# Designed miniproteins, single chains, continued (4), part 11

Each design is a single chain, and the fold is of that chain. pLDDT is the mean over its residues in the fold that is shown.

## One batch from the design tools (miniprotein)

Design m12349
Fold by ESMFold2-Fast:
Structure m12349 (fold): chain A 65 residues (1-65)
Amino acid sequence: MSPAQRLEAALEALRAALAADPSLSPDQIHQAVAAAGAALGRELGLPRATMAAILRRVVNAFEAE
């Protein structure tokens, strides 16, 4: 699995786990996912543009529901 695919899978898993917590607002979930994505993308050595594309895709999943 590529680093980009691993990041997307990790962020989707984090989003699902946070969405199961009724004390968290959607904005708090989005902020946490964005922060984790930036940190993990940097650790994986992903370009900023690639990280932005993955974050946009994960965020768009919220609108598709």
Scores: mean pLDDT 74

Design m12350
Fold by ESMFold2-Fast:
Structure m12350 (fold): chain A 72 residues (1-72)
Amino acid sequence: MILKITVLDEGEDYKILETEDGTVLIFRGEDTVIVKDVSEELKKQVKEWLKSLGKEVVGEEYRNGVLVLTVK
């Protein structure tokens, strides 16, 4: 399934994106993606979307209910 993503903010070393369901994705630097309010289904969709951009998820961590993905 294709995620519809809106760019909320973009800087030199970051991007803040929002999905249509209101989930916020925060990219930091070149290799870190933060997903707030993640479900297992949303996590799968985010990983598939990142793969479509040529990004590979090489790390996954949960911190205080927030999913942090490391990408390559």
Scores: mean pLDDT 65

Design m12351
Fold by ESMFold2-Fast:
Structure m12351 (fold): chain A 102 residues (1-102)
Amino acid sequence: MTIEEEYELLEKIAKKILDDETFYEGAKELLSYLTGKEVKEINFEDLVRLIRYLHHMLSLPVPPEPKSKEEAVELLKELAKKILEWIKEMKEKIEAAKKAEA
């Protein structure tokens, strides 16, 4: 997978997480991507692991541990927004580099 294809995959997954109808599908796809294993169902502990992984990936401080499934869902949606912002910045840098050479 190219770096651009990887960013497109992560952007697609993050958008699914931000939509209430596709939240669990997005979370399963992201956890599957991060573990390299098929994820058929996602429980509260999986959401907590996903939140911790994303904080490490984005170099954010250690997250407060969510006390409920609702808090975990809300925290994961905020992290999905940060992923989209990070991808946008990375794509803009790639396009700026291409345009400077063209």
Scores: mean pLDDT 77

Design m12352
Fold by ESMFold2-Fast:
Structure m12352 (fold): chain A 67 residues (1-67)
Amino acid sequence: SMSKLLEDLKIIEERKPVLAPIAEKIRKIGLVINYELHTKKGASLADLSAGEEEVEEGKRLYEELVK
């Protein structure tokens, strides 16, 4: 879940502060993906194929941000 991801990222930041900038980028990407999934008309956890395309796009954005 998104809540679990956010909590895990916070734990990483607390344990390894050097990773805080990367954790923040992942948080932003995760929020964008989560927002897209929730704003799609009729989207649900059962619509895995639609969610997978958004996750793939988020991965592309992640790769661009890490450059």
Scores: mean pLDDT 60

Design m12353
Fold by ESMFold2-Fast:
Structure m12353 (fold): chain A 98 residues (1-98)
Amino acid sequence: DEEALKEAKKYLEEAKKVKNKEQIELVDKAAEKASKLTDEEKRKKINEEIMEILSPLIPEALKKEGISREEALKELEENAKAGMSEKQVEIYKKGLEE
Protein backbone atom coordinates (compact mmCIF):
# COMPACT_ATOMS: atom_id res chain seq x y z
CA ASP A 1 0.00 0.00 0.00
CA GLU A 2 1.23 3.49 -0.89
CA GLU A 3 0.14 4.87 2.51
CA ALA A 4 2.07 2.23 4.47
CA LEU A 5 5.13 2.89 2.28
CA LYS A 6 4.88 6.66 2.91
CA GLU A 7 4.57 6.07 6.68
CA ALA A 8 7.60 3.76 6.69
CA LYS A 9 9.64 6.36 4.78
CA LYS A 10 8.61 9.10 7.24
CA TYR A 11 9.89 7.00 10.16
CA LEU A 12 13.16 6.35 8.31
CA GLU A 13 13.67 10.08 7.63
CA GLU A 14 13.08 10.83 11.33
CA ALA A 15 15.50 8.02 12.28
CA LYS A 16 18.24 9.72 10.23
CA LYS A 17 17.81 12.88 12.37
CA VAL A 18 18.19 11.14 15.77
CA LYS A 19 20.70 8.81 17.43
CA ASN A 20 20.97 5.87 19.81
CA LYS A 21 17.76 4.30 21.18
CA GLU A 22 15.44 6.81 19.46
CA GLN A 23 16.92 5.89 16.06
CA ILE A 24 16.40 2.17 16.73
CA GLU A 25 12.80 2.79 17.89
CA LEU A 26 11.97 4.73 14.71
CA VAL A 27 13.59 2.03 12.56
CA ASP A 28 11.45 -0.58 14.35
CA LYS A 29 8.33 1.46 13.55
CA ALA A 30 9.38 1.68 9.89
CA ALA A 31 9.90 -2.11 9.81
CA GLU A 32 6.44 -2.63 11.36
CA LYS A 33 4.84 -0.51 8.61
CA ALA A 34 6.87 -2.32 5.94
CA SER A 35 5.72 -5.73 7.26
CA LYS A 36 2.12 -4.71 6.39
CA LEU A 37 3.04 -4.10 2.73
CA THR A 38 1.73 -6.75 0.33
CA ASP A 39 4.36 -5.78 -2.26
CA GLU A 40 7.57 -7.73 -1.55
CA GLU A 41 9.76 -5.35 -3.59
CA LYS A 42 8.54 -2.32 -1.61
CA ARG A 43 9.25 -4.18 1.66
CA LYS A 44 12.78 -4.99 0.43
CA LYS A 45 13.45 -1.32 -0.40
CA ILE A 46 12.42 -0.20 3.10
CA ASN A 47 14.53 -2.97 4.67
CA GLU A 48 17.51 -1.83 2.56
CA GLU A 49 17.11 1.72 3.92
CA ILE A 50 16.87 0.32 7.47
CA MET A 51 20.12 -1.58 6.95
CA GLU A 52 21.86 1.54 5.63
CA ILE A 53 20.78 3.54 8.70
CA LEU A 54 21.86 0.83 11.16
CA SER A 55 25.07 -0.33 9.41
CA PRO A 56 27.35 2.25 11.19
CA LEU A 57 26.05 0.97 14.56
CA ILE A 58 26.90 -2.70 13.92
CA PRO A 59 30.57 -2.64 15.10
CA GLU A 60 29.71 -1.06 18.47
CA ALA A 61 26.70 -3.35 19.01
CA LEU A 62 28.85 -6.43 18.36
CA LYS A 63 31.45 -5.25 20.89
CA LYS A 64 28.75 -4.69 23.53
CA GLU A 65 27.29 -8.18 22.96
CA GLY A 66 30.70 -9.89 22.86
CA ILE A 67 30.00 -11.33 19.41
CA SER A 68 32.89 -11.65 16.94
CA ARG A 69 32.47 -9.96 13.56
CA GLU A 70 33.16 -13.32 11.87
CA GLU A 71 30.32 -15.02 13.79
CA ALA A 72 27.94 -12.12 13.10
CA LEU A 73 28.85 -12.18 9.40
CA LYS A 74 28.03 -15.90 9.10
CA GLU A 75 24.68 -15.55 10.89
CA LEU A 76 23.66 -12.40 9.00
CA GLU A 77 24.70 -13.81 5.60
CA GLU A 78 22.65 -17.00 6.16
CA ASN A 79 19.59 -15.08 7.38
CA ALA A 80 19.93 -12.29 4.81
CA LYS A 81 20.24 -14.65 1.84
CA ALA A 82 17.16 -16.52 3.07
CA GLY A 83 14.96 -13.40 3.03
CA MET A 84 16.88 -10.31 1.89
CA SER A 85 17.96 -8.76 -1.40
CA GLU A 86 21.56 -8.92 -2.67
CA LYS A 87 21.91 -5.21 -1.83
CA GLN A 88 20.81 -5.84 1.77
CA VAL A 89 23.51 -8.52 2.10
CA GLU A 90 26.13 -6.07 0.78
CA ILE A 91 25.01 -3.39 3.27
CA TYR A 92 25.33 -5.85 6.17
CA LYS A 93 28.83 -6.86 5.06
CA LYS A 94 29.90 -3.22 4.76
CA GLY A 95 28.65 -2.52 8.30
CA LEU A 96 30.59 -5.48 9.68
CA GLU A 97 33.82 -4.31 7.96
CA GLU A 98 33.85 -1.04 9.92
Scores: mean pLDDT 70

Design m12354
Fold by ESMFold2-Fast:
Structure m12354 (fold): chain A 81 residues (1-81)
Amino acid sequence: ASIKLLSEEEVEEKMKELEKIKEEILKTDDPQKAKELYDKMGEIADEIFGSALVHNTPKHQEIAKKVEEMMKEIKKKLEEL
């Protein structure tokens, strides 16, 4: 899939989408479903990271950092399953 360049508004919307997926991962008892949701988060995170590298605005940088921290937290929880 192609990485899309996101505006400041679009990275905020994608961040909200990631927060919803995070809640689904935390509510599921199925490790396979959690893995699939984490992979979906990774695709969205890549779009945010790519956009932050190109646009390099304070908003893009702030959201990219929050996404990185969120992905790291979820990965740690998945490794405990």
Scores: mean pLDDT 79

Design m12355
Fold by ESMFold2-Fast:
Structure m12355 (fold): chain A 95 residues (1-95)
Amino acid sequence: MTPLQQGIQDQLIQSGFSPQRARAIATAIQRVADTIPDPSLRITLLSSTTSALSNTDPTDADRMSQAVRDALTGRVSQDIRDQAGQAVRDALLST
């Protein structure tokens, strides 16, 4: 696990996520970030997604997915926003 991915996982655990779920989300978001060639957009995706999830009820996968999309509105392309929201939803439903 990269230091950045570990930092995201630790932040999610601090926010009430289980270690397994935090790891799944951190891994899914990192994979979306890895498709972005712009380092500034990668940082924006990772920080905005982590912040949105930390402030959202962890029991509702659809609400968390929507919170991620809302946090990324105007900051990244619609395609990246949709990929991030879907990645979070899939990670939550698979854990």
Scores: mean pLDDT 78

Design m12356
Fold by ESMFold2-Fast:
Structure m12356 (fold): chain A 97 residues (1-97)
Amino acid sequence: MSDELAVALGEAGVAGVESPNPLLRILGGILAGIAIGSPSVEGSLLGGVALAIGVFSDDLAARLGALLGAAVAAASPNPGGRAAGAAFLADALAALA
């Protein structure tokens, strides 16, 4: 994945999670997870910000998007992305308890 694409996915993730549209919040979480799974440092940071917003949100759609994005990152071929995804998955599950 190019750095430009990873950054664009991370930016789309932030915009989606902050959207009033619940489907865009879910999609934003998934795009953020893909960005975290990339080797791009900037894309991974933007994706991490989007997932953090989703995990600590009071909105169910944002939380579900963050959970799905964390799972996508945890399933990525990038070891750093997998570790970050697993950490966000644990945080998302704790936030639901």
Scores: mean pLDDT 78

Design m12357
Fold by ESMFold2-Fast:
Structure m12357 (fold): chain A 109 residues (1-109)
Amino acid sequence: TPEERDAYAREIGDRVAELVRAGQYDEAIKLINDLVEGVRAAAEELARLDPSRAGYAQSKADKATELGNKAIEAARAGDAERVGQYAFELAKLLIEMADEVRRAWAARR
């Protein structure tokens, strides 16, 4: 559900923020990079499954890259609140793209 997706994304954002508060910057950056690569992989798969949506998929991959860069900058600055906000947006984008891939795959069968 949308509420469950938002709750999960918030937990991810909070987790990344806590890593930054704890001074675990490398671990926070790794998690941010994992989220970005997840969105990019889902976008590539969506474009493969539905070429008519390639432009949409690319726009989501570009947004993930932008959010990831901002999150990494915030993490390196020790800004736990900002990193949490960007990680929340990245996690929401990942969930959205995973659902889009799941629907596109189901439509082919």
Scores: mean pLDDT 87

Design m12358
Fold by ESMFold2-Fast:
Structure m12358 (fold): chain A 75 residues (1-75)
Amino acid sequence: TEEELKELLKKLIEDTRANGASSKTLEKYAEELSKLTGLPLNTARLIVSRAAMLALMGASTEESIEEALKLLKEA
C-alpha cells in the first residue's frame, strides 16, 4: 500500500541521515522496495539512491519521499 511505501521510504531517509548512503544501507532498502512493489531490483536501487541523495543534500524527509513516490509512479 502507499502507507507501507511511505513508511519504508521514511526509514530509508532516517537510516541514510544516521549512517550515510552506504552501499549496504541502499541495497537493504532497494531489496525491500523491490519486494513491496514488484519492480525490478535495479529500478528499486535507482529510486532508493535518488531519495537518499536528496536527503543528504538537505531536502526534507517529505520532499525525499515525494520524489521517490513520483519515480515509482513513472516506473
Scores: mean pLDDT 83

Design m12359
Fold by ESMFold2-Fast:
Parts: structure tokens; sequence; C-alpha cells
Structure m12359 (fold): chain A 69 residues (1-69)
């Protein structure tokens, strides 16, 4: 099934925690998060939203991480 918005937030939060534990640089963490989002859309075999829509997802994921942390 396609991932829900909550699934995306959970994946992003989990990745941030895991990457932080690995001691990776901030730029690498951002690259991994973005690549994971793109892979998620590709796996659905559906037209992905335009790239500018992803800019809206990132602030929401950051806010969700702040609320969970």
Amino acid sequence: MPPTEEDVQTVLDTLRVALDALGLPEEVKRAVVRETLEASYARRDEPAPPKHDLAGVIPRAREAAARLA
C-alpha cells in the first residue's frame, strides 16, 4: 500500500535518530532523508507530486520530529 503522511513522518524521525546515532554529518543526514522520500514515491508506481511539494513535507517532518523528541 502507498505510505501515508504519518508513515513518512515516522520514517523521517526514525532515520534522523539512526543517523544521529551513527554520527553522520548534517548534509549526509539530509541527503539520506531526501533520497528515502524519493524512493518511497517511486515504489508506489504512481505519479509523484512535483518537487516543490516535497518542500512542504520537509518542514512538517521537522516539526513532527521536534514534537516527538
Scores: mean pLDDT 61

Design m12360
Fold by ESMFold2-Fast:
Structure m12360 (fold): chain A 76 residues (1-76)
Amino acid sequence: SAVLREAAVNEIAGFLMDTAGLDYSTARAFAQDIAGDIDARSSSDQEFVNATKQLLQLLRSGASSAEIEALFSSLA
């Protein structure tokens, strides 16, 4: 769903701006790549939503890059 993907992009971009100090255009570009990668690895809208929620929880908890990479690997 384009609506679900745009919502994920907005949430991830907002988090990157707040946490990493990225500007809007850079944060949005990274968020689009991240959401696109999750979407490509997901077989359904529900799987995409669940994976996006897991990523946001990891980001909010201050998870390492290795933990984030492990999430993406689990979706492959």
Scores: mean pLDDT 78

Design m12361
Fold by ESMFold2-Fast:
Structure m12361 (fold): chain A 73 residues (1-73)
Amino acid sequence: SMSQMQQIIDDVRRVGRQVIDVARQTMSPDQYQHMVQRIDRIVTQSEQYGKQGNIDQVRNSLNIMRTWLDHLR
């Protein structure tokens, strides 16, 4: 459903913000800037996949974000 797709995209953004918050505290300034850029690209890609109705790719984007968060913890 459209509501389910939007919820997953919102989850990608939320987890991405959590990654950024941890990265700010743990990474060098240069590594932090690269992480912010990578997260922004995945969020943008997730929105594009959502427009295409590709829920599997949006879920994959969420999984990538969760994996990054786990590795930074």
Scores: mean pLDDT 87

Design m12362
Fold by ESMFold2-Fast:
Structure m12362 (fold): chain A 67 residues (1-67)
Amino acid sequence: SAAEVAASLLQKELGLPAADAAAAGARAVTHLRNGDLEGAAQSIAEVTGDAALGRGAAEAIRGLGVG
């Protein structure tokens, strides 16, 4: 699923624990499906503590065709 792809990316690229990656990935996918890149970035930033990492990860997930 798109949420599983997002979780895998967050775990691989940002080193997030599986549970955090799954939760943040699912929220990011929901935002991206609504056209809300900023909401997706914020969902990831809340876990990483880094707005730039959140934005980059959200753009990467969108680039995989999740939106």
Scores: mean pLDDT 84

Design m12363
Fold by ESMFold2-Fast:
Structure m12363 (fold): chain A 70 residues (1-70)
Amino acid sequence: KEIEELRKKRTKSVDEIMREYAEKLLADYEARTGRKLSPEEREIQIEAFKLLLEGKYDEATRYVAEKLKK
């Protein structure tokens, strides 16, 4: 809910915070799976994380699955 208050004044700042969270999640994913992601794969995951923050969980999961299959 504090994130919503930040969004009222600084949309860019909120986006930057979300990217940091996504990057930490990707680092954990790489450590857990033993796989290193390409820069393109990392960008796909970050975009999916933004969808998750908007409550679009199914869309985020589908987006990742579709983009990574190529």
Scores: mean pLDDT 69

Design m12364
Fold by ESMFold2-Fast:
Structure m12364 (fold): chain A 88 residues (1-88)
Amino acid sequence: EPPTSPEEQFEALLERYAELMGLPKATVRRLVEYAREKGLSTLQINGILSIAALRGMTEEEIRELIDRVARDPSLVTELGRELAEELE
């Protein structure tokens, strides 16, 4: 009976992103861990996953995007803003 946490809700979102990307959940989780090790925020990670799902990005392309955002964090903020303005 562990209490429901915001982290458990995020885990459910990871499963959905994995399905949308056509990747195993374990692969998406490793990419999230890699992004966290690079110092990315939860918001930035969610932005990257949303872009990857929409564009059908491969594991390699997502890893490259994580590296680029780690070097220039404004990149994902800019991409996320454009997507948010187009979608909702």
Scores: mean pLDDT 73

Design m12365
Fold by ESMFold2-Fast:
Structure m12365 (fold): chain A 65 residues (1-65)
Amino acid sequence: SRLEKFIKKVKEILDELLKEGKITEEEKKEVLEIFEKDEAIVNARQAEPIRLIHEKLEKEYEEKL
């Protein structure tokens, strides 16, 4: 499904961010739970990882246009 493909891509980006030391394991788990559960509330701890995911997705899609 489209959701499964999206979640897989989010996991890949989060794994890269974790490897680069830009996020923690806790932040990775919390961000994944937001996307998997459609949670409307994002706190300050989750905002930076979400911003980094958005930037990586935007760059990747620009390169494929």
Scores: mean pLDDT 71

Design m12366
Fold by ESMFold2-Fast:
Structure m12366 (fold): chain A 89 residues (1-89)
Amino acid sequence: MKLVEQLKEVAERTLAAVAAGDVAEAMRLARETEELLKKISEKYPELKDIVDSSINGAELLLKLGHPAAAARLIAETGLMVVKLVEQKE
């Protein structure tokens, strides 16, 4: 599976877990989404700032006790990055 296809699948599953109220699963999937975002930003340096900003924002939300919001932020960033990469090919 292409890296972008993996990101789309995991990000969509993260949003579904957030919608279901499964915070533990949402956080697990958000971590996988974050790892995929880091790998994509290595190949597309122009996306690094948006990826790093979203990861830093999610870390702040976690420290403030908002794990569902943190997971949602990472997942929404993942879907945005998917669309931006798809526009390049």
Scores: mean pLDDT 86

Design m12367
Fold by ESMFold2-Fast:
Structure m12367 (fold): chain A 69 residues (1-69)
Amino acid sequence: MDDETVRRALESALQALEEGDVVAALSGLKELIEHAPQYREGAEAAIEALRAGDVEAARRELEKMLSSV
């Protein structure tokens, strides 16, 4: 997965969270882990935050990953 595709996936996940679509955000993050393992740690942290109900922590992890792409 190239950096442009990663950026688009992260932006889509952030948009899903803004719209309250946690299921779409989780699906996108799982796909990101499978195709871009270099982002696995950040994506897993965001998934764990979402499972704990901490949407703000998940947003911070996604924004941090975007700043690194």
Scores: mean pLDDT 80

Design m12368
Fold by ESMFold2-Fast:
Structure m12368 (fold): chain A 83 residues (1-83)
Amino acid sequence: NVQQIVQQIRNALNASDTNGNGYVNYGTVVNNLQTTYGFSAAEVSFIQAVMQSMDTNGDGYVNVSQFNTTLPQVASAIAQMRR
């Protein structure tokens, strides 16, 4: 279910934004997805690669609003991995 995957990723992003500044450490996000939602190693590797491609300054953080624009495509790809 693509909608469920979108919601789980959004929940993980919100839980990882401890400062409320709209930036999240992508290592923290992928760990939350694995431990809280049971995402596979392949799924979190894909998500991490997408986040890393948006990390233009190399600090390990991604902009939440910017990443949210990719969620329909990311969630669709993950749903396909589960087939």
Scores: mean pLDDT 81

Design m12369
Fold by ESMFold2-Fast:
Formats: C-alpha cells, structure tokens, sequence
Structure m12369 (fold): chain A 100 residues (1-100)
C-alpha cells in the first residue's frame, strides 16, 4: 500500500469513528448534523487522496486541518463536546501528516 493510500484509509477510519462519537453526544442537533456533514466531506476528500503523491497528500491533509479549525471557529453554537471531538480528530490527522 502506498503512503498516500495508507494515510487515506487511516483518515477515513478516524472520520468514521469521529462521526460515531458525535452521533452519541449530539447527532440530532443542528451543530451535530453540520459536523456529521463536514466529516462526510472529509471522507470524500480522503478517498480522492489515494491517487496523490505523499507530498500532495500532506498538503491536502494540512488544508483539511485548517478547514476543520475554521469550521469550529465559525460555528459558535457548537457544543464544547463536539468541539473537543473535532479537536481530537485534528490532532490524530496531524500524526498521520507527520508519518508522510
């Protein structure tokens, strides 16, 4: 498996686990639904990364991290629990970037 394929699969798994955590705490709220939609887009982007070079994958993941941070900052109605779950996701994605 290429480094980009491995990174893609790890991000998809983390995004799916993160979706389950959000569904358990606030999946029915408006902020929860928006966070779940964000994670679906993350999964789509991660699937697209399988065809990229390791360097391109690193840049794509760094842009993904930035986008999630901006989403959290621009969604003040989001609960602290959802914010912490998304922040944990960001830290785990950073670990994947470090391996590339």
Amino acid sequence: MSPSQKASEEVIKLAEETREKIEEVEGGSEAGRLALMLLEEVIKLAKAMKSLSPEETKKALERMIKGIKEFVENTPEMSEEIKKILEEFIEKVKEIVEKL
Scores: mean pLDDT 83

Design m12370
Fold by ESMFold2-Fast:
Structure m12370 (fold): chain A 91 residues (1-91)
Amino acid sequence: MEIKGVTEKQLEAAETIAKSLNGKLIGLKGLSEDVGEALIETKSPINNEPTILRVLLSKNGEILGVSFSGSKSEELLNQYLAEQEALAAAR
């Protein structure tokens, strides 16, 4: 894993997200002083295929945005986010 110009809070948040998804943190880099990008290898909840989740993190480790890398469809991302929100709501 290549780590480049990121805060400790961004690293901790990325590792926590990866663990929560039963995924693997494969990359973390700083895009700016305020924004980091984490790449997490996980399985798509739609087809159980390996996929890469791209997470944008603030300097404090807050999630700013999420997208699928290698996905051809915005619907796949929207379905994943809806499932994650449902899981969080179920507690």
Scores: mean pLDDT 68

Design m12371
Fold by ESMFold2-Fast:
Structure m12371 (fold): chain A 91 residues (1-91)
Amino acid sequence: GDEFAEWVKKVVEKYIEEAKKLLEEAKELKEKGGSKEELEKILLEIEIILGILRIQLGVAKLLGDEKAVEIAEKGIEELDKIIAEVKELLK
């Protein structure tokens, strides 16, 4: 039902917001001449969030909840863009 899709939406929104905050922290660290190790720790935290959203996608697919699948897939797409930006800062 819609309740599961709404729950997945709340989980995705929470983790996307956290990942965006981590990206801002990574950009500030790069501007201040922060270490590669500090940037790699932020990247790892965002990759853990990606793992959590991939689990949510797997559960949504197992339940056949098409709306929850679409929400999780969109969240993963947004996270992949954030991860790409952090990886660019590591170059």
Scores: mean pLDDT 89

Design m12372
Fold by ESMFold2-Fast:
Structure m12372 (fold): chain A 91 residues (1-91)
Amino acid sequence: MSDEEIERALEELREAIATDPSVTPRQALGAALGAILAEAEGRLSPEQARRLIEVVEPLLTPEQRAVVAEAEAAARAGGAEAGRAVVAAVV
């Protein structure tokens, strides 16, 4: 994913939040977990993944923030397969 693609995705996400404040914590969780897996797979840089997570983090519950942190730590330690295993355990 290029910087232009992530900027577009962030803009679309910001627009969705601004025009529909009913964006759910579940949708925000999906976006954060997707960013972690995309970074682990080499589709996003760490900076791009972090930026996407920061946009959605205020929409997450404390329990969902813990899941995101666990998935991020697993992906960092064991790569995409480890990150996917954590996501599969909570979904």
Scores: mean pLDDT 71

Design m12373
Fold by ESMFold2-Fast:
Parts: structure tokens; sequence; C-alpha cells
Structure m12373 (fold): chain A 84 residues (1-84)
């Protein structure tokens, strides 16, 4: 679905952003750096789930993408990604 594709693309962009922040000399607070490291670990674990979904129906894949997005969103809470 378009929603599934959007969530997947957001997840991929988020992983890319984390790598760019750590590698390209962006200076973060210790708190924000820790949050990014935790989010990166969650994203790495999510990669295995994505690889195993070739045989699963779309409804189950949508559910997993939502769960992964939710976990990343919660981990980013209180960082520059969720600043209000």
Amino acid sequence: SKEEEEIKNRLLRFIELIKKVEVEKLKLSKKDAEAFKKAKKIATSAQESVENFGEKPQEERDKVFKEIYKKIKEEAKGTIFTAK
C-alpha cells in the first residue's frame, strides 16, 4: 500500500540520517548521541524482519512496519527529531 511504502521510506531515510549525523561531524549532546545509537540498534534488528517478509501477506507486513516505526519514534522522543 502507499502507507506501507511511505513508512518504509521514512524508516530508510531515518537510518541514513543517523549514519550521516554520526559520520559527517555533526556535534550532538551526549543524550542525543545515546538516543541515536539506540535507534540505530532498533533499525538493525528491523532489517532481519524485513528480509524474512518475502513470504508474508501485506497485512502482516503493515503491522510490523508500524511496530518498527513506533519503536523508533519512542526512542527518538526527547531528541532533535521530536523537539517541540
Scores: mean pLDDT 59

Design m12374
Fold by ESMFold2-Fast:
Structure m12374 (fold): chain A 97 residues (1-97)
Amino acid sequence: MKEKKELIEKLLRLIGLPGVLSAMVMYKSGIELTKENLEQATKEAKKGLPILLKKMEEYTGKKFKSDLELALEFAEELGISVEELKEILEKIEKLLK
């Protein structure tokens, strides 16, 4: 759990909450993490974020106090491992250089 938290905190600093959620969905769906694909998915995620937040709060019975808490729960729901988060982070860092 602590290692997942640190990886998600790094991702949140690089691309923000809509970007992190988009990158996780793209990775699990086998969609290529390109600059264009990530930017497009992030725009769509921004529009859906209020609905996703409400559904996640209803599903978990918990109010999320931070982007980190929501991103951690979303990673668990998608079944994203620490190893997969490391791969996502490495790909995102390469795209932003």
Scores: mean pLDDT 81

Design m12375
Fold by ESMFold2-Fast:
Structure m12375 (fold): chain A 83 residues (1-83)
Amino acid sequence: NAQSALERARKAMELPDENEALREFVKALQELGDLSNLPPSEKAALVTAGAILAVAGFISDDPEEREAAKQAALGVAERIAQS
């Protein structure tokens, strides 16, 4: 269900290995997209945006930018889960 996928997205952000965290977050985000009743173009755009924000959250050299991007990525996951 969407809530279980959202919880997996949240847990992924807490994983100590950044590569594993990003991979697991993207998997959860894609599952949220598959479960969503949003129009195909809108859910594709949100999944893409969430993935880009997650990448920024793990590769940015600015700690403040990393945190902001991770929070934005989770916000996208929450938006998809509510649909």
Scores: mean pLDDT 84

Design m12376
Fold by ESMFold2-Fast:
Structure m12376 (fold): chain A 73 residues (1-73)
Amino acid sequence: GPLEEELRERINRLKVELAKKIAEAMGATELRVEVEGDTVKLYFKAADGRYYLITIKGTEVEIRPISEEEFER
């Protein structure tokens, strides 16, 4: 129902805020956010000059290195 949809949207906003804070702590200079259902993906370039992807799905937070090509997609 409408309340369930509103709660999902609020949870997704919190996931985006968490991902952005992690990226900022890593010195993100460039970032891109994608939200698909209940999954949040944040692509960023860290201060070390490397590219990373933060994926938040359910209760799991994953940070992995990615290629520049994957970041540009």
Scores: mean pLDDT 83

Design m12377
Fold by ESMFold2-Fast:
Structure m12377 (fold): chain A 95 residues (1-95)
Amino acid sequence: SIDELIQEIQLLNKEIVELWRKYQEAVEKGDMETARKLREEAQKKLRQLIDLMNELADKYPDADTLGLALGEMLRRIMLGMMFNTVPSLVEIPPP
């Protein structure tokens, strides 16, 4: 269902934010091996997030507000990764 896809996307968003927080802590402590592993895990979760977003768009093309919320979520995650900051969570509105 759309609600199940939204819940999975929201969970991945939270997991990516938490991985990025742990990545920042590892970098601050000079633990570059842990930082590398955390970044790789975050990148894998980001790919899963994009796949679910594409599935949602394919199954529910008329959900314009949802599309905007997903775009904002991805933007904040990408900015966090580019500027080495913890991305803020985005809540997905109901369809």
Scores: mean pLDDT 77

Design m12378
Fold by ESMFold2-Fast:
Structure m12378 (fold): chain A 87 residues (1-87)
Amino acid sequence: MMLSFEQAVEHLTTVLSLMLQEGETDPELIAQYLDTVFANLKPYLSEEDAAKLEKVVAAVKEAIKAGKIRTPAELRAFLEEQAAKVS
């Protein structure tokens, strides 16, 4: 079954929101987890949607490292903005 880009972004949002709620703040651990989630989703995405998701994942990693994403609400707002830019 193929996933849409929107479904992949929502899955990523759900997973990261849980990590942030549990107090995970280590950018390296979050980056490793993001890479794992992307690798697991990639086979279910079109090549175009996989490329879009890769750009979103890279942007999220940099934003967390820069301290721009600290809460689930900040994460959702950031992902909505990034998804709009790649669509």
Scores: mean pLDDT 80

Design m12379
Fold by ESMFold2-Fast:
Structure m12379 (fold): chain A 66 residues (1-66)
Amino acid sequence: DVDAVTRAVQAILAEHPDLPAEVVKRVANLVLEGASEEEIRQSLVDAGVDPETAERIAKIAAEARK
């Protein structure tokens, strides 16, 4: 859902305003595809994002979908 993607991006940028645009875009695409919190976290870790940061971003994205 596009509205969920917008909410996720806004929430992520509010907590992590210095995140690279490519990381934000990856999360937006995963949310749009309906990926789970664990799938988002794993995708970010595989892309080189720090595990702790990936967990926080994945949680924010998952909350935006609820």
Scores: mean pLDDT 78

Design m12380
Fold by ESMFold2-Fast:
Structure m12380 (fold): chain A 83 residues (1-83)
Amino acid sequence: KLGKYDEAVAAYKEAIRLNPLDAAAYAGLVKALLEQGKLDEATKVYFRGYLELTANGKSLEPELVKLSKEVSDEVVEKAKSLR
């Protein structure tokens, strides 16, 4: 298994472990998963970041807002339904 994106995914997960409110790390992880075609995993990460940030009173970073267009309306709706 050759997966440079798997290394990026691991690095972003490490960043989130060190700072669970790092919106940029969630954005990077979602992008890496989308590059791998892992739409379900990307949706779960987006949903997790959304919940963590909003539960702690943090605003969604512009990077996460921009990702909603790259992920598509259907995936955004699915993420909301996972509530």
Scores: mean pLDDT 69

Design m12381
Fold by ESMFold2-Fast:
Structure m12381 (fold): chain A 69 residues (1-69)
Amino acid sequence: SPIDEVFAKMKKAGLVSSKDELIEIIETMRKVAGAKASNEEMAEKLAKMDLISDVLAKGGAEVAKEAEP
């Protein structure tokens, strides 16, 4: 599942130790962006990308490559 893939990647990067921490990070990101966007739209974007760490680090450039298929 997308959440499991994101969790594995973020755990490898040392950003999270549990899925609960990942969910809290996603909710925090929704809250930060949510002043202009709906919580649902934000959550869908994050789940669809599966590359939250790369998006944050690379400003979305790597996500464009991964979304190519």
Scores: mean pLDDT 58

Design m12382
Fold by ESMFold2-Fast:
Structure m12382 (fold): chain A 97 residues (1-97)
Amino acid sequence: SAMEELGRLVDEILALVRELLARITDPELALEVEVLEGMMLIVYGVSLLTNDPLFGVEQLIRITERLIELARTVDPDIAAQLDRLREQLRALAEKLK
């Protein structure tokens, strides 16, 4: 289902966020990434509660775009992996329109 696919993408992004956080030494940058992680969890939770995967995927694309920008300053390989997941989020959004 669309919600199961969204959950899979969230899990994969969160795994990359944990890898990214392990590589960050700047506490301000780490805090911004942790705030974005919290926002992702809230958005996904709201999507589950409302059974609205389109809302969830659209908000998660925006959050992931900011994570990619931050990841590029730390680890370009993590940024590239996040960018591939962002494209999968966009593909899911198109299926739900």
Scores: mean pLDDT 90

Design m12383
Fold by ESMFold2-Fast:
Structure m12383 (fold): chain A 67 residues (1-67)
Amino acid sequence: MLRARAEAEPDPERRAELLGQLASEIINAIRAGVPQAEIARRTGVPVGTVSRWRAALAAAEAAHAAL
């Protein structure tokens, strides 16, 4: 899973890339309507963290839509 790979990566630059990939996958999965539990299972990120990311993304999209 991406989180475990990022944490195991000793190179800081490659770790940043893996964390970026992890963030991108979570955001894309949330946008695609994938359940939080499934995202947590696929990425290794806790459901609570996925929930917070979903809330942040929804708030950002709501702010953009309010333009």
Scores: mean pLDDT 71

